# Designed miniproteins, single chains, part 69

Each design is a single chain, and the fold is of that chain. pLDDT is the mean over its residues in the fold that is shown.

## One batch from the design tools (miniprotein)

Design m2379
Fold by ESMFold2-Fast:
Structure m2379 (fold): chain A 78 residues (1-78)
Amino acid sequence: SHEHTLRIEELVRAGRLEEAEALVRSLPAPTAKQYLTLGMGYLMHGRHEEAIAWFERALALDPDYEQARALLAEARRA
């Protein structure tokens, strides 16, 4: 839901990545946007392998997700 996306964004901005991941994993149907947001959090904190995994999950749900493709390419260059 939009409420869960906002909470994930809050946790990511606070650097609470493990809590953000736990929230995403607790959802019955996580969205590509939620996976992207979590991946961006890991990328911002230099955790490139984890960021890649979440961006790949976003693309698995939405193969046309341009932002996820761009961020995945960026994370892979690190």
Scores: mean pLDDT 88

Design m2380
Fold by ESMFold2-Fast:
Structure m2380 (fold): chain A 91 residues (1-91)
Amino acid sequence: MTAELERLLGPEQTRAIARAFGIAGLLDDEEEVIARTRELLREVGVSPEVAEAVLEALRELIRLSNSSQPTGKTISDLVDALLERIRALLA
């Protein structure tokens, strides 16, 4: 994941996205996670289209966590879908 994101967005934006997924694991409030992530992505200059793709992936991760504990495969599948969407947006 990280190497592909660094190739597409550069290291600063990639670290911001990785931090956003880490924050989602620490906070129980979906709206706080989304608000914190939106601010983080804004600070590092992520485009609005890419930011919305990341936020949509985070909402899906939070939804899955609330209904069942997400597996490593489920998280990997979400990350792969996000990478494909970012690649399409940057094409």
Scores: mean pLDDT 72

Design m2381
Fold by ESMFold2-Fast:
Structure m2381 (fold): chain A 61 residues (1-61)
Amino acid sequence: SLLTKVAGVGPELAEAVRKAGYTTVEDIAAKSVDELTKIPGIGPELAKAIVGYAKIVLKSK
């Protein structure tokens, strides 16, 4: 999973993000850090890292 590349994001947190409706890199990159922090188990640090990683992946095509 793309999300498990982020330090501190295990399979459980990656699945929680997917169940919240963030199934693609495009979905994740379009959301703010604050929106991701609404997901149980994801704090501001993890949300920032997830959004940043998604935007880098999108920027690379």
Scores: mean pLDDT 70

Design m2382
Fold by ESMFold2-Fast:
Structure m2382 (fold): chain A 72 residues (1-72)
Amino acid sequence: MTKEDYEELLKKLEEEEKQLIELAEKYGVPVGDLGYLYLLYKLTKDDKKAEEKAKELGLSEEVLEEIKKIAE
């Protein structure tokens, strides 16, 4: 990975973090919980692990689907 690729990744993460904050405000859930689920899905791309963690955190399936869209 080049330095330029890393800088683009950081910029994308900042935009995605903003979307997670907006989602947290919309659904009234902690942004930290959304951030954890987002990172888990983005790193693993494992739907079952993401669904299990969402249930553990008390997040709805609707919130999980929105996080999956942001993590694409």
Scores: mean pLDDT 76

Design m2383
Fold by ESMFold2-Fast:
Formats: C-alpha cells, structure tokens, sequence
Structure m2383 (fold): chain A 66 residues (1-66)
C-alpha cells in the first residue's frame, strides 16, 4: 500500500522534472479514501503549457495510485 504510493511518487517525480524543470518535488499521499498528488515548484511561475503538462502527469499518477 504505502510502498505502491512511493513507487508512483518516484515515477511521477521523474516525469514531472523531465517535462517541467521548475518542479522540485512531487508527493503522493492518501487522505482518507482519496489520493492527493502535489507538485512543488521553484521560484519561477509556470506557463499555461507547463501547468497543463504537469496536471496531465499528476492525473496519471493519481490513476496509478488508485
């Protein structure tokens, strides 16, 4: 369970950093019966295209976790 979430987090982090270099970290956690996927960005604000790419990666990670 927790080990699976960690694997999903590692895969999502690698993909997010490759697509959006401003990403510093990605966390996948369970809050009750829902999976929460959060990305931390550095000091630079992402563009709309970067936000769209990041959201797609985070959504895939959420699907993989559940």
Amino acid sequence: MEEHLKKVEEEATARAKAAVPAVTDVRVSREGDRVVVEATLGERAPSDAEVAALLAILEEARRRAE
Scores: mean pLDDT 76

Design m2384
Fold by ESMFold2-Fast:
Structure m2384 (fold): chain A 64 residues (1-64)
Amino acid sequence: MLVGEVEVEGHRVTVTVEGDEVRIEIEGDMSPEQLAKAREMGEVAALRLREEQRRREEEALAAA
């Protein structure tokens, strides 16, 4: 399970990845434009977190 945080104009966007599940939580009140940006950034973060999870396993094994 990986968790990442992104800020969009002072609002925190929390992205959680667990297996095939992706959850994006947005704090506070955002305009439709800010919501669109936050979701796009959340999706990019989710993809990076899934790749990072695999990389961390490989790196931990290589570093051990």
Scores: mean pLDDT 73

Design m2385
Fold by ESMFold2-Fast:
Structure m2385 (fold): chain A 62 residues (1-62)
Amino acid sequence: MENARRAREELNELADTDPAAAQRVGAELGERLRARGVPAAGDEGGVATNAAVNEWLAERAE
């Protein structure tokens, strides 16, 4: 669980240092979530999307 917060912090730091790289990572995450079938519409969909993003970032950050 802590890994998700840490990954988010690293991504934010990257956005400050290299906004272009951070933008690409963000866009890639959005595409991957949609390809996986995560609902993009509705209030609950937003929460589920954020949770999936955090989980994916945590896996990548290890």
Scores: mean pLDDT 59

Design m2386
Fold by ESMFold2-Fast:
Structure m2386 (fold): chain A 97 residues (1-97)
Amino acid sequence: MYEGVVTLKVEGDKETIDRAASAAASAAHRVAQRHPGATLPKVEVDYEKGIVTVTVRAPTEEQAREAMRAALDAGIKAAKESGGKVLDSRIEVRPAE
């Protein structure tokens, strides 16, 4: 098992942050659904800092990374379409049980 985490620092209002989080989670969910053994996305939002974190576990590193890249791309797009922007982003993939 591998754990993928994407972190987005979103500049915008609460609606912009919510849209980025929702889009990132939905994209990760669509990828996870295509891979048997992948978990549903866990989503955490820190509204004070504008930080969105999405986590997925998958059987392979490639599957975890695919889910995280999809989440990143969707989150950036949604933030931009809502008049905000992503100031910083990070993808981490690590071995997990």
Scores: mean pLDDT 88

Design m2387
Fold by ESMFold2-Fast:
Structure m2387 (fold): chain A 80 residues (1-80)
Amino acid sequence: MKITLSPSEATVRVGDSVTFTASETAAKLTLLGEDGTVLDTRTNSSSFTVERVPRAGTYTVIATNADGDSAVARLTVLPA
C-alpha cells in the first residue's frame, strides 16, 4: 500500500507543537535530528505529534508501513 505524510514540510518555532498525519496506520513513525540521531519513535499510529519542539534545526519525520513503504516529511524549527 502507498503511504504519505501530511504536511510533507512544516516550519515551526522552538516550543511549538506540530502534528504529521499518515494516510494509513504506520507500523513505525520516526523523528530524526540533523545528525541522523533517532529522537523519538511511535508504532501503530496514523499521527505523530512532535510536542514542544526541542531545538532549532532541520528534522526528518519518516513513516513506514507494514509493507516497508516509507513517506518522509521535513520539519524546520526556527529559534524562539
Scores: mean pLDDT 80

Design m2388
Fold by ESMFold2-Fast:
Order: structure tokens, then sequence, then C-alpha cells
Structure m2388 (fold): chain A 89 residues (1-89)
């Protein structure tokens, strides 16, 4: 699953060299984007919690968590904007 693949890549990122971290970060973000597009926002939130609990002080993991939160926030704002059009003004 995309969830299991992203989790494995996060574990690899935490022990990777700086050169490897760039490629791994890009792959994790690609998977997270695909998960959000597929409606798997809860699974993305679970990955964020996993990363924050297991690697709270890792700079590269914190960057991915921040980017994932922005991705989720954008998705939620798009849903709220659509819902606003169905409420009487």
Amino acid sequence: SLFEKAKKLLDELATATPEQQRALRDEVLRILSEMVKAGQEKEVEELIKYAEEKYPDHPAVRLIVGEARLLLAKSKEEIEELLKDFKPT
C-alpha cells in the first residue's frame, strides 16, 4: 500500500545521508500527494503522527511533516470553499 511504502521511506530517510535524503523526501511527498488525491487524508494524518512520535527531532522528517500538513490544509480549504457555495448567503 502507499501508506506502508511512505512509512518505510520515512524510516530510511531518518538514517540516510544528506544526498539520499533529498531523493527520499521527494518520493515521500509524491506518495503523500497521491494519497490525498485518492481521499486517504486520514492515512496521511496517521503517517504524520508516526513521524512526529518516532522522529520528533529529525530536521528532514520535520520538513516532510510540515509539507504534508500544508498539503492536507490545502485539501481541506478546497472542500470548505466548495461547501460554502451550497449554503444560503
Scores: mean pLDDT 77

Design m2389
Fold by ESMFold2-Fast:
Structure m2389 (fold): chain A 93 residues (1-93)
Amino acid sequence: SPIIEKIKKILEELDKMSEEEMLRAVGEAILLAEQFLAENDLTPEQEQRIIDLIQQLRDLAQDYLAGKISKEEFKKKVKEVLEELLKILEEAE
C-alpha cells in the first residue's frame, strides 16, 4: 500500500529530522491514516484503533508544542504510535 510505505519512510527517517520536520511528518502521518480510514472497509474495532492512534499523535504534537514533553520523549512516543499504526494498517489489508 502507498500509504503504508509512506508511513514506513516517516518512521525510518524520524531520527534524522529537525523539530519542524518531525511536526510536519506527524501531520502527514495523521493525514495518511485518515485517508486509509476513508478508502478501506474496516471492522469497527480496526476503525476505532486507528482513530485512537490518530488522536494520540495529535495529543503528542500538542503536548510537545505546549512544552509538556521533551523532544526526545516526543520522538520516542511518536515512534511507538507509528509502529502500532503500521501493525494495524498491515493487518487491515
Scores: mean pLDDT 88

Design m2390
Fold by ESMFold2-Fast:
Structure m2390 (fold): chain A 89 residues (1-89)
Amino acid sequence: MPLFMEFIEKINKKWLETVREAQKLSPEERKALIEKTFAEIRKEVDDLEKSRVDFYEKLGLKEKAENTKKFFDRIKAELDALHQRELAR
């Protein structure tokens, strides 16, 4: 099971690389790159959530599984807010 810190480092690196490339692009191309990068990050968040929820459910820890879903719902909401801010630039 991947460590959450390793996941954060991975997405941070991907975002920094995207910001660097976006500086060389037209506004339309920058928007497309941002959309693609956020779609990839959302998939990685969904994959991590599923892995952690499945882990707790297999252990019979239903309450921890539900709390994990709520935790990732908050992360996804913050990610959506960040995505909209980046598109508004």
Scores: mean pLDDT 79

Design m2391
Fold by ESMFold2-Fast:
Structure m2391 (fold): chain A 70 residues (1-70)
Amino acid sequence: SAADKGVEGAKRLAEEGDAAGAGAAAGSTMQSLKDAGNPELGVKAGEEAAKASPLEEARRRALHAAQAAK
């Protein structure tokens, strides 16, 4: 999903220490969800991204984004 790809991109950039790039990737994900006009899709995508992530911190951030999308 677009949200899953955005979260994974943000995770990779955060691992490299690129906070600005991580923020940009997260922003593009939110934009895609806004364009879809479906808040439930945003929550579901965020939860799926959290489950797919191997890193605890990335999971936490994905879950926080999903909660914000509600």
Scores: mean pLDDT 56

Design m2392
Fold by ESMFold2-Fast:
Structure m2392 (fold): chain A 80 residues (1-80)
Amino acid sequence: SKIEEIQQLGKETEQGVKTESPEDTRLSGETFAGAAGMLVGDEEFSREARERVRRAAQEGPEAALEAIREVTARAVELAS
């Protein structure tokens, strides 16, 4: 299901962020946000999610991790 795909992708992205460089964290997070938006079919959500993750990544890895969790939860809600 789309919900299971979103949850799995979110978990994989979170695990990556814990072990990646700051630049890789930003790239992984933005890639995840784009994929989540594609899975829910919402272009506005995709755009806003990418921007949120980009800004959070500039603040640090903990902020990026929180943004990824928030995007995952929101995408699951939209897919429900």
Scores: mean pLDDT 81

Design m2393
Fold by ESMFold2-Fast:
Structure m2393 (fold): chain A 82 residues (1-82)
Amino acid sequence: SEREKILKELTEQVIELVEKEEISAASKLLRDALESGKVTFDEAYDIIDEVEKRLGKSFDAGVLRVDLAVFQTVEKIKEKKK
């Protein structure tokens, strides 16, 4: 499906950035995809899990998870004000 293609392409882009130690760029790519509605938070966490599984970089994956958790918390606070 088109959605599966989008998720696969995003996963490969995040893997490439993490392999290059460009963690801030990987975080920004995931956040931009979330803000545009391209992926859900559950899908973004699944992408981080796949990156950790393929590269074994648990510390970098942890950094990405923390950044997403902060972003998700801020978005939930904004929604409660509507």
Scores: mean pLDDT 84

Design m2394
Fold by ESMFold2-Fast:
Structure m2394 (fold): chain A 78 residues (1-78)
Amino acid sequence: SLDELIAQAKQQLEELLAQLQAAKAAGDWDRLRAITDQIISLIREVMDQAAALGEAALQAAVEALTPLLQQIEDVVLS
């Protein structure tokens, strides 16, 4: 279901965000790059699955994930 997809994506992104913050604090740039690649792959997979459910589902997934994506961007670009 869409709700299950969004809930699972949020949990995985929150776990990856925590790992990303830890890697950045440690100055582990190789790990930061690897985690960033994992985040990009996860986002692509989730968006593809949401798109398969229809335009309204894709919009709902984008809106639901935007706050976490903003936090991830802030870590990467700061």
Scores: mean pLDDT 86

Design m2395
Fold by ESMFold2-Fast:
Structure m2395 (fold): chain A 59 residues (1-59)
Amino acid sequence: MEKSIEENRKALELLQQAKEMLAQGTPVSDVIERARERAKELGLSEETIQMLEAGIRGM
Protein backbone atom coordinates (compact mmCIF):
# COMPACT_ATOMS: atom_id res chain seq x y z
CA MET A 1 0.00 0.00 0.00
CA GLU A 2 1.14 3.56 -0.72
CA LYS A 3 1.78 5.81 2.27
CA SER A 4 1.53 9.58 2.30
CA ILE A 5 3.80 11.87 4.31
CA GLU A 6 0.79 12.83 6.44
CA GLU A 7 -0.01 9.18 7.25
CA ASN A 8 3.61 8.54 8.24
CA ARG A 9 3.59 11.63 10.48
CA LYS A 10 0.44 10.45 12.29
CA ALA A 11 1.97 7.00 12.75
CA LEU A 12 5.07 8.52 14.36
CA GLU A 13 2.89 10.56 16.74
CA LEU A 14 1.04 7.39 17.76
CA LEU A 15 4.37 5.62 18.36
CA GLN A 16 5.46 8.48 20.64
CA GLN A 17 2.20 8.21 22.61
CA ALA A 18 2.65 4.43 22.84
CA LYS A 19 6.19 4.88 24.20
CA GLU A 20 4.84 7.16 26.95
CA MET A 21 2.12 4.63 27.85
CA LEU A 22 4.71 1.85 28.08
CA ALA A 23 6.87 4.08 30.29
CA GLN A 24 3.85 4.49 32.60
CA GLY A 25 3.62 0.70 32.99
CA THR A 26 0.75 0.02 30.60
CA PRO A 27 0.89 -3.57 29.28
CA VAL A 28 2.10 -3.93 25.67
CA SER A 29 -1.16 -5.62 24.61
CA ASP A 30 -3.23 -2.67 25.92
CA VAL A 31 -0.94 -0.14 24.25
CA ILE A 32 -1.19 -1.99 20.93
CA GLU A 33 -4.98 -2.15 21.13
CA ARG A 34 -5.29 1.57 21.90
CA ALA A 35 -2.85 2.49 19.13
CA ARG A 36 -4.76 0.30 16.68
CA GLU A 37 -8.10 1.95 17.52
CA ARG A 38 -6.64 5.46 17.28
CA ALA A 39 -4.93 4.67 13.97
CA LYS A 40 -8.23 3.33 12.63
CA GLU A 41 -10.00 6.54 13.72
CA LEU A 42 -7.33 8.55 11.88
CA GLY A 43 -7.91 6.49 8.73
CA LEU A 44 -4.49 4.87 8.61
CA SER A 45 -4.02 1.81 6.39
CA GLU A 46 -3.92 -1.76 7.72
CA GLU A 47 -0.24 -1.90 6.74
CA THR A 48 0.50 1.18 8.87
CA ILE A 49 -1.46 -0.31 11.78
CA GLN A 50 0.58 -3.54 11.56
CA MET A 51 3.80 -1.50 11.48
CA LEU A 52 2.64 0.39 14.58
CA GLU A 53 2.00 -2.89 16.40
CA ALA A 54 5.45 -4.18 15.46
CA GLY A 55 7.07 -0.90 16.52
CA ILE A 56 5.33 -0.92 19.89
CA ARG A 57 6.35 -4.53 20.53
CA GLY A 58 9.94 -3.52 19.70
CA MET A 59 9.98 -0.77 22.31
Scores: mean pLDDT 77

Design m2396
Fold by ESMFold2-Fast:
Structure m2396 (fold): chain A 64 residues (1-64)
Amino acid sequence: SLTPEQRAQIESMSDEELEAAVRIVQEDAKANPDTSPNAGLVPKDREEKIAMIEAYLNWRLKQS
């Protein structure tokens, strides 16, 4: 449900920004292990970090 423009914005983030966002996503997954698509996931590279952030935003949209 993310637009191509929103995805491009995430992909344009620096490694530092992606790492900070992933930490927030991991904290949320820890608090919501039954519903979070990212529960127990540790990203290995930039592509996995982007995928985790996209999954988190899509999950939040479904919770509203």
Scores: mean pLDDT 77

Design m2397
Fold by ESMFold2-Fast:
Structure m2397 (fold): chain A 91 residues (1-91)
Amino acid sequence: GEEGARLALKAGLEAVKKGEGKLLLEAIGAALAAIGALAEVRFRGESAEGARAAVDAAEKALEVGEKVSEEAAKLGKEGLEKARAALEAAE
């Protein structure tokens, strides 16, 4: 969960650097979701709830990243892969 959430945050922040208008707001939303996922993982430890939050954040970061920059999309993909692996390990 934590590594996936950290990569989702990096993806969201890279999308913020390149996003304009609605894409900037979507990128900010993705970064905030990733911060929430990091807080969940840190507060509850490596749990199914934290891993699910990391998956949700990484999916959102990947979606906006693909519209904004190659680097954000790459980080979002890596975050999603790590978050999904953590979710499978936690369930």
Scores: mean pLDDT 81

Design m2398
Fold by ESMFold2-Fast:
Structure m2398 (fold): chain A 65 residues (1-65)
Amino acid sequence: SSRELAEKEREELREWFAKHGPTALPPQSEEVAKVNREIAEKLREIGDRLDEGLKSGDLSLAKLK
C-alpha cells in the first residue's frame, strides 16, 4: 500500500540521515527513480515510432498538413 511504501521510504531516509548527518541530501527514492525511468522509456518509444513512421512513409509531411 502507499502507506507501507511511505513508511519504507521514511525508514530509508532516517538511516541515510543517521549515516550522513541531518544536512546531507538524500538519494532519490527507488520508486521515484523507477517511475522516472518508465516515463523516459515511454517518451523514447513514442519518439521512435514517430521517427520510423516518417522514414517508412506511413507518416509523410504532405499528409501532416
Scores: mean pLDDT 64

Design m2399
Fold by ESMFold2-Fast:
Structure m2399 (fold): chain A 86 residues (1-86)
Amino acid sequence: MTEKEQIEQIITNMLSYAKMKGISPEELLKMLREGNIDEQTKLFIAAYLRVKGLSPAEIMRILNDPEQFKEAAKEFAKELEAYLKG
């Protein structure tokens, strides 16, 4: 499975989760850009960072640093936006 295919699987799983909670793709994109996300969505970002080749220790540091986490969430938001545009 390629990096791109793994990222698309994470996005698909996250969109399914968001749909179950009544969150539209557009609202999810806004939440990611603002860094206002729940613990489950944080786990999808962690999975994304793992696919990008970060170690568990690096991922843990990013998740516990609000500024680094906000940047990671913005990068993941770009992946989501690209996926939604085709």
Scores: mean pLDDT 84

Design m2400
Fold by ESMFold2-Fast:
Structure m2400 (fold): chain A 62 residues (1-62)
Amino acid sequence: SMAEERLARRREALADLENFYKEQLEKVKKIYPKEKFNKISDEMQKRLEEARAELARLEAEV
């Protein structure tokens, strides 16, 4: 169904976002002191958890 295809694409987009943040964290780890790195890491993790929660909500509504 179209709904299942849209969910599949959103799951792929989430996986791409997780990979993108992983690469960004490796880059900023080399630039910032530990305290700033931890803050950036925490913010990215928060955004990923929000994106995962939104996907779960959308899956439950289908």
Scores: mean pLDDT 82

Design m2401
Fold by ESMFold2-Fast:
Structure m2401 (fold): chain A 78 residues (1-78)
Amino acid sequence: GTQADLAAEEVVAKAPAEDNITASIRDLLVSLIEEVAAKNPQFRGDYLKIAQAAYVALKNNNFVLSEKAVELAKKLLS
């Protein structure tokens, strides 16, 4: 897989069971990681850090991929 796929897998494996992460949520996480990395090349050196920020952003937005989630992930990395 891509670096985004590998980072998402690590974050999902360590996520609380209560979050009930489905394959669909994992795919949203990968999409958000790739979007953040594409728009913010300065963070491409650490995909795990991007994935951690993306996970927190999605969780705070009810696991919906939205502009608000993208902006929150960027703020968490800044």
Scores: mean pLDDT 82

Design m2402
Fold by ESMFold2-Fast:
Structure m2402 (fold): chain A 117 residues (1-117)
Amino acid sequence: SWMQRLADSEGLDAPTEEELNALLGALAANRISAEILRLRIRGAAPADIVRHAAAQYQELKATLDDRSVKTVQAVTIAVIEWARKKGLLSPELADALIRIFREGLSDAEVAALVAAL
């Protein structure tokens, strides 16, 4: 792997599984946050942004460890709150997105949330 070769060339210890999982969680949080903001900038409907965020979060929960999922939750909520304060997201859309990441909503609960938008 390129990371192992980099560690070897720099005389550094190979990253631990915990360090790699923390990095993957941070990268996933960055990606999902960027996609939410991109959809908003492109003028996507609030319902579509919420559905997209819910689907991505479910996929990440299936593939990441619990610690990485908590990192995704914390970082993504912080970005949503920032975007709300900057007027990039409406308060209603920001609240809906925060509920997805905070509450671990079922498919039925996500559908009800989308219907209310």
Scores: mean pLDDT 81

Design m2403
Fold by ESMFold2-Fast:
Structure m2403 (fold): chain A 85 residues (1-85)
Amino acid sequence: SREEALKELKELAEETIRRLEELGIPRDVARTIVSLILMGRVSQAKLLAEQTADDLGLSEETRQQILELIDETAKRVDEIRKKME
C-alpha cells in the first residue's frame, strides 16, 4: 500500500506539472508549485501561481483554472496519503 501510494503521488505530481504547463505556467515554476503542494504548503503554492500568472499577463479565467487545479491536486494528495496510514 505505501509503495503503491508513493507511485500514485509521483504520477499525480508529473500530471499536475504537465497541466500547469498547458495553462501557461513555466515548467520550473510548475515544479515548485507541485513541490509546495506535496509539502502541504498549499497557500504558498497559490501565492506563487497568482504572482506568476500576473507577471505573465494570464487571463482571469486561466488564473481561476490554475487555482482550482492546485486545490484539486492538494485534495488528491491528502486522499493518497490517507492510504499510507
Scores: mean pLDDT 87

Design m2404
Fold by ESMFold2-Fast:
Structure m2404 (fold): chain A 87 residues (1-87)
Amino acid sequence: AEQVKKDLETLVKSIPEDIELAKEAQKEKDPRKSAIKATAAEIRAIAMDITAEKAEELAKAGKAEIDEKLVEEARKGAKEVLEIVRK
């Protein structure tokens, strides 16, 4: 429970880096390098969304005190990264 909160905080802190990685994938002229960067950004975004879902479930069950704003920020960040990666 406390670990999920820390994991979510760490993932949210990485959102600017994840967005930059997704944008770099779009700018990359080498198809293989572009695919590697896009895949890395997508995996990180999916991991953030899954962690946010788990955090929300634990909070609703009363098993963890997790800020609703942190969950919203994680979901919004993950969505933005995925939208950039998926064009």
Scores: mean pLDDT 82

Design m2405
Fold by ESMFold2-Fast:
Structure m2405 (fold): chain A 97 residues (1-97)
Amino acid sequence: MDELIREAARAGLNKAPEEELKKVSEKLKKLREELDARGVSELERQQLEARYALVVLELIGAPEELIELFRKMAEADSEEEIARLGEEAEELYRKVE
């Protein structure tokens, strides 16, 4: 998950305006701080990370197929389902690159 979010942010950094890059960076920082401070479950943490990744992907104009996978991750009810969707997203990233 973190690696996919980092790669999505890095892809955005190459194409997005400076203002959008700062906005994304601040959102990701706040998310991590909130997760550490509030003691959310691992499932809730992964769902929140997927929601922020979704925002990044939409901002950089990522393929709709990738956006749909992260939307499903944000709505998933299990860590196993999120992991499976994450693997599908990585495969899609590899094919688009």
Scores: mean pLDDT 68

Design m2406
Fold by ESMFold2-Fast:
Order: C-alpha cells, then sequence, then structure tokens
Structure m2406 (fold): chain A 92 residues (1-92)
C-alpha cells in the first residue's frame, strides 16, 4: 500500500539522518554506482525511473555539500519513491 511504502521511506530517511556527513555522502555515492551498474539490464520504462532517482540522489549530494541537510533528505525521499515505483514495475 502507499502508506506502507511511505513508512518504509521515512524509516530509511530517519536511519540515514543518524549517519555522519561523510557516511551520508559515501552511502549516496555507493547507491548511485550500484544503480548505474544495473541500468543496462533494465527495461526502458524502469531505466527512466532509475535515471530520475539517480538525478535526485545527485541533488541530495549537492545539498549535503552545501550544508542543507533538510533539502538533501527531501531529494532522498523523492529518489526512494521513484525506486519503489521501479520495484513495483519489476514485480509486474
Amino acid sequence: SMETIEAGIEETVAEFAKLSREEQLAALEGLIAWLEERLPTLSPEVQELVRRAIERLRQAIAALRAGDEETALEHLREALRLLAEATELLAS
């Protein structure tokens, strides 16, 4: 359900917010690398969602580097929503 997805996103974001800035940046860079490696194996529709998620993760990194954690967490939420949608398409 949408409520279950949103709850999972908020739990992920809350855990991420507990990390140091260095750990937050490393986690986002690692996730981008993991997603980019898998992009060529996905269908075009799923690739579009994953590319949009990668763009949001890059915006989160830029916000963290600027010292704006609140904006970074919002970009992370948007990226996680796109990845949840991609996962639902893969399950279909």
Scores: mean pLDDT 89

Design m2407
Fold by ESMFold2-Fast:
Structure m2407 (fold): chain A 89 residues (1-89)
Amino acid sequence: MEEFKEWLKKRIDELEKQGKAKRIPVPESLADEVIERLKKTAEKFEKEGNYKEAAEVYRQLADVYRQLGKTDEAEEWEKKAEEFEKKAS
């Protein structure tokens, strides 16, 4: 869990710093495991009231689904990220 939090922060920081979205590709064979781990991490942050961190994880979920061509599911996770971002404000 701690490792995922640091990984997510580094990834987001790189995207912001460079001003261009350089995606880290997720292999389809590992996508299911990555998705499950991200869901568990987001659930933990929600339970702890860390809405900003939860939103970051949901955005990563949306990105993974988008890479898999699952646009509808990516949109759902992106919407959830927006909801938690509003709660963090």
Scores: mean pLDDT 69

Design m2408
Fold by ESMFold2-Fast:
Structure m2408 (fold): chain A 93 residues (1-93)
Amino acid sequence: FEEAFKQFRDAVLAKTAPDERAAIDAKLPGVVDVMKQRLGDKVTTRFIRDFTAGINSSSDVWTLKSLKLAIASGAIVYGMDPEVGEEVMAAFE
């Protein structure tokens, strides 16, 4: 998990708008903690690995808003739980 999270964080920050990097970096641990509590360690680890691969394959630049929506949507799909999306969105506040 630790290595998967490090790769996820590095990939997200590399593709994030420069003026939003510090804010996103500060929020990522809390977002992942919410996902671990709701989805469990295995599902969360798989999600962040898959998300990292998706980020590395994209030329798009992430903003806080677009990243928040993408992670929340992915968490709903992986967990099949709409409430996890709401908690992920809240963790970005």
Scores: mean pLDDT 73

Design m2409
Fold by ESMFold2-Fast:
Structure m2409 (fold): chain A 59 residues (1-59)
Amino acid sequence: ADEAAIQALAQEGGAALRAGDVARAREIAKEIETRFADSPAGVTVGRLILAEAEELEAE
């Protein structure tokens, strides 16, 4: 199901962010936007991962 796939990608994005892997977090956000562009949950998760990655890079 789409929700399960979004959750799995969210977990991978969160793991990348915790590891400081900004490039991987951006890739995951892009994959979510590509696969689930029309899903409100997918859009929200993708935006959150991207925003957190940008904040880490700005520090």
Scores: mean pLDDT 80

Design m2410
Fold by ESMFold2-Fast:
Structure m2410 (fold): chain A 103 residues (1-103)
Amino acid sequence: MSWDEVLLQLTTILTGEVFSSVDDVVTLSDTIRDLLERLLGVPVPREITARVLAAMYLTALATHPEIKISLEELSRMLGARITQAELQAAIAEVEAFVAAVEG
């Protein structure tokens, strides 16, 4: 599976929609990051957004066992090695951002 196919599948799973191109996914990711920066009043690192998407994708895989992609393959396709520990750290960072927005 190509990187483009992984991004399209990830976006489809996360949004429940089918996207026609990788550019749509990139634009959506940047839009979400910009909105979070405006809401939180602090810079949101690009790496956190990518790790959040990875964490959500792995969560979706738990409910869709027919989609077989390993953490190693996902890390390679994202151009960054993501370990299980880094994934858990990313989830914790998301929880902290949500708490900051709500509190």
Scores: mean pLDDT 52

Design m2411
Fold by ESMFold2-Fast:
Structure m2411 (fold): chain A 62 residues (1-62)
Amino acid sequence: DKKEKGQIAAVKVAKKGLDTGTSPKDVEKETYKALVKAGLSPEKAKKWAKAVGDSVKTQQSL
């Protein structure tokens, strides 16, 4: 399923971002690219990427 592959890719980018201290903005951009490559529409990819970036920002603020 395209959604499942996209979700796996998004989780991988988020984990790497947290481990490396990558900025939430960069995590959002990388997640968006990964989701679009997985076959998600740009609209859905943008919403999901923003949510992932926001989650990383929250976790980095402790």
Scores: mean pLDDT 76

Design m2412
Fold by ESMFold2-Fast:
Structure m2412 (fold): chain A 61 residues (1-61)
Amino acid sequence: SERQRKLSKRLREFYAKETDPEKLEKFRKLEDEALRIYLETGDIDAAYDYLEEGLKKLEAE
């Protein structure tokens, strides 16, 4: 989907550019939690909402 494509690109760009180990650890936890949401609910949009909001906050730090 367009949403998946845009989010995947944004996640890759963050991971490639971020050099702060603490922010990278927060990023990994965001990915783990989004996966957990998807596995528990089957709702991919809920997982994407979580990732987008968490990434937005992390980028603002």
Scores: mean pLDDT 84

Design m2413
Fold by ESMFold2-Fast:
Structure m2413 (fold): chain A 70 residues (1-70)
Amino acid sequence: SEEEELRRLVFDTEAEVGVLLIYALMNDDEELRKKAEELHAKVQANRDDLEGVQAILEEVKKLREEFIKK
């Protein structure tokens, strides 16, 4: 169901944001920390919007590739 898909997507997106936040804190990366906190706020604001959460997840994955693989 769309409801179940959204619930899983929110959970996965929050988990990915959490990974960015932990990485930022461990590496003293203030810029990445602020971006992760902003993304967390966006997930909370869009918890009922499947397309919105999907877009946020894509943004999180791009940041992970940019900052963690540098």
Scores: mean pLDDT 82

Design m2414
Fold by ESMFold2-Fast:
Structure m2414 (fold): chain A 97 residues (1-97)
Amino acid sequence: GAAEALEEALRALAEAIRALEAGDLEAAREAVERALEKAREAEEEYPEVARLLLRAAELLREAIEAVERGDREEADILLGMAALLLGVASLLLRKEL
């Protein structure tokens, strides 16, 4: 259901963050794409949580691009912002379930 899709999106975003920290840009991209798909599936039932996860995925996509350009400072800022949104989304999901 939609709640399971949100939990899968949350896990995929956490995987993307770990892949980025490990320098595995391909794994990070695949995880971001899975997160986007799962967050979109949940938009009708859980629009607020889905929106936070979609924004976190966008920030991680931008972080991947920053790493590819050699801009580590921008990548670290974007990754930090995505992690904060992921934390907020996780707390809201626990409240809604």
Scores: mean pLDDT 86

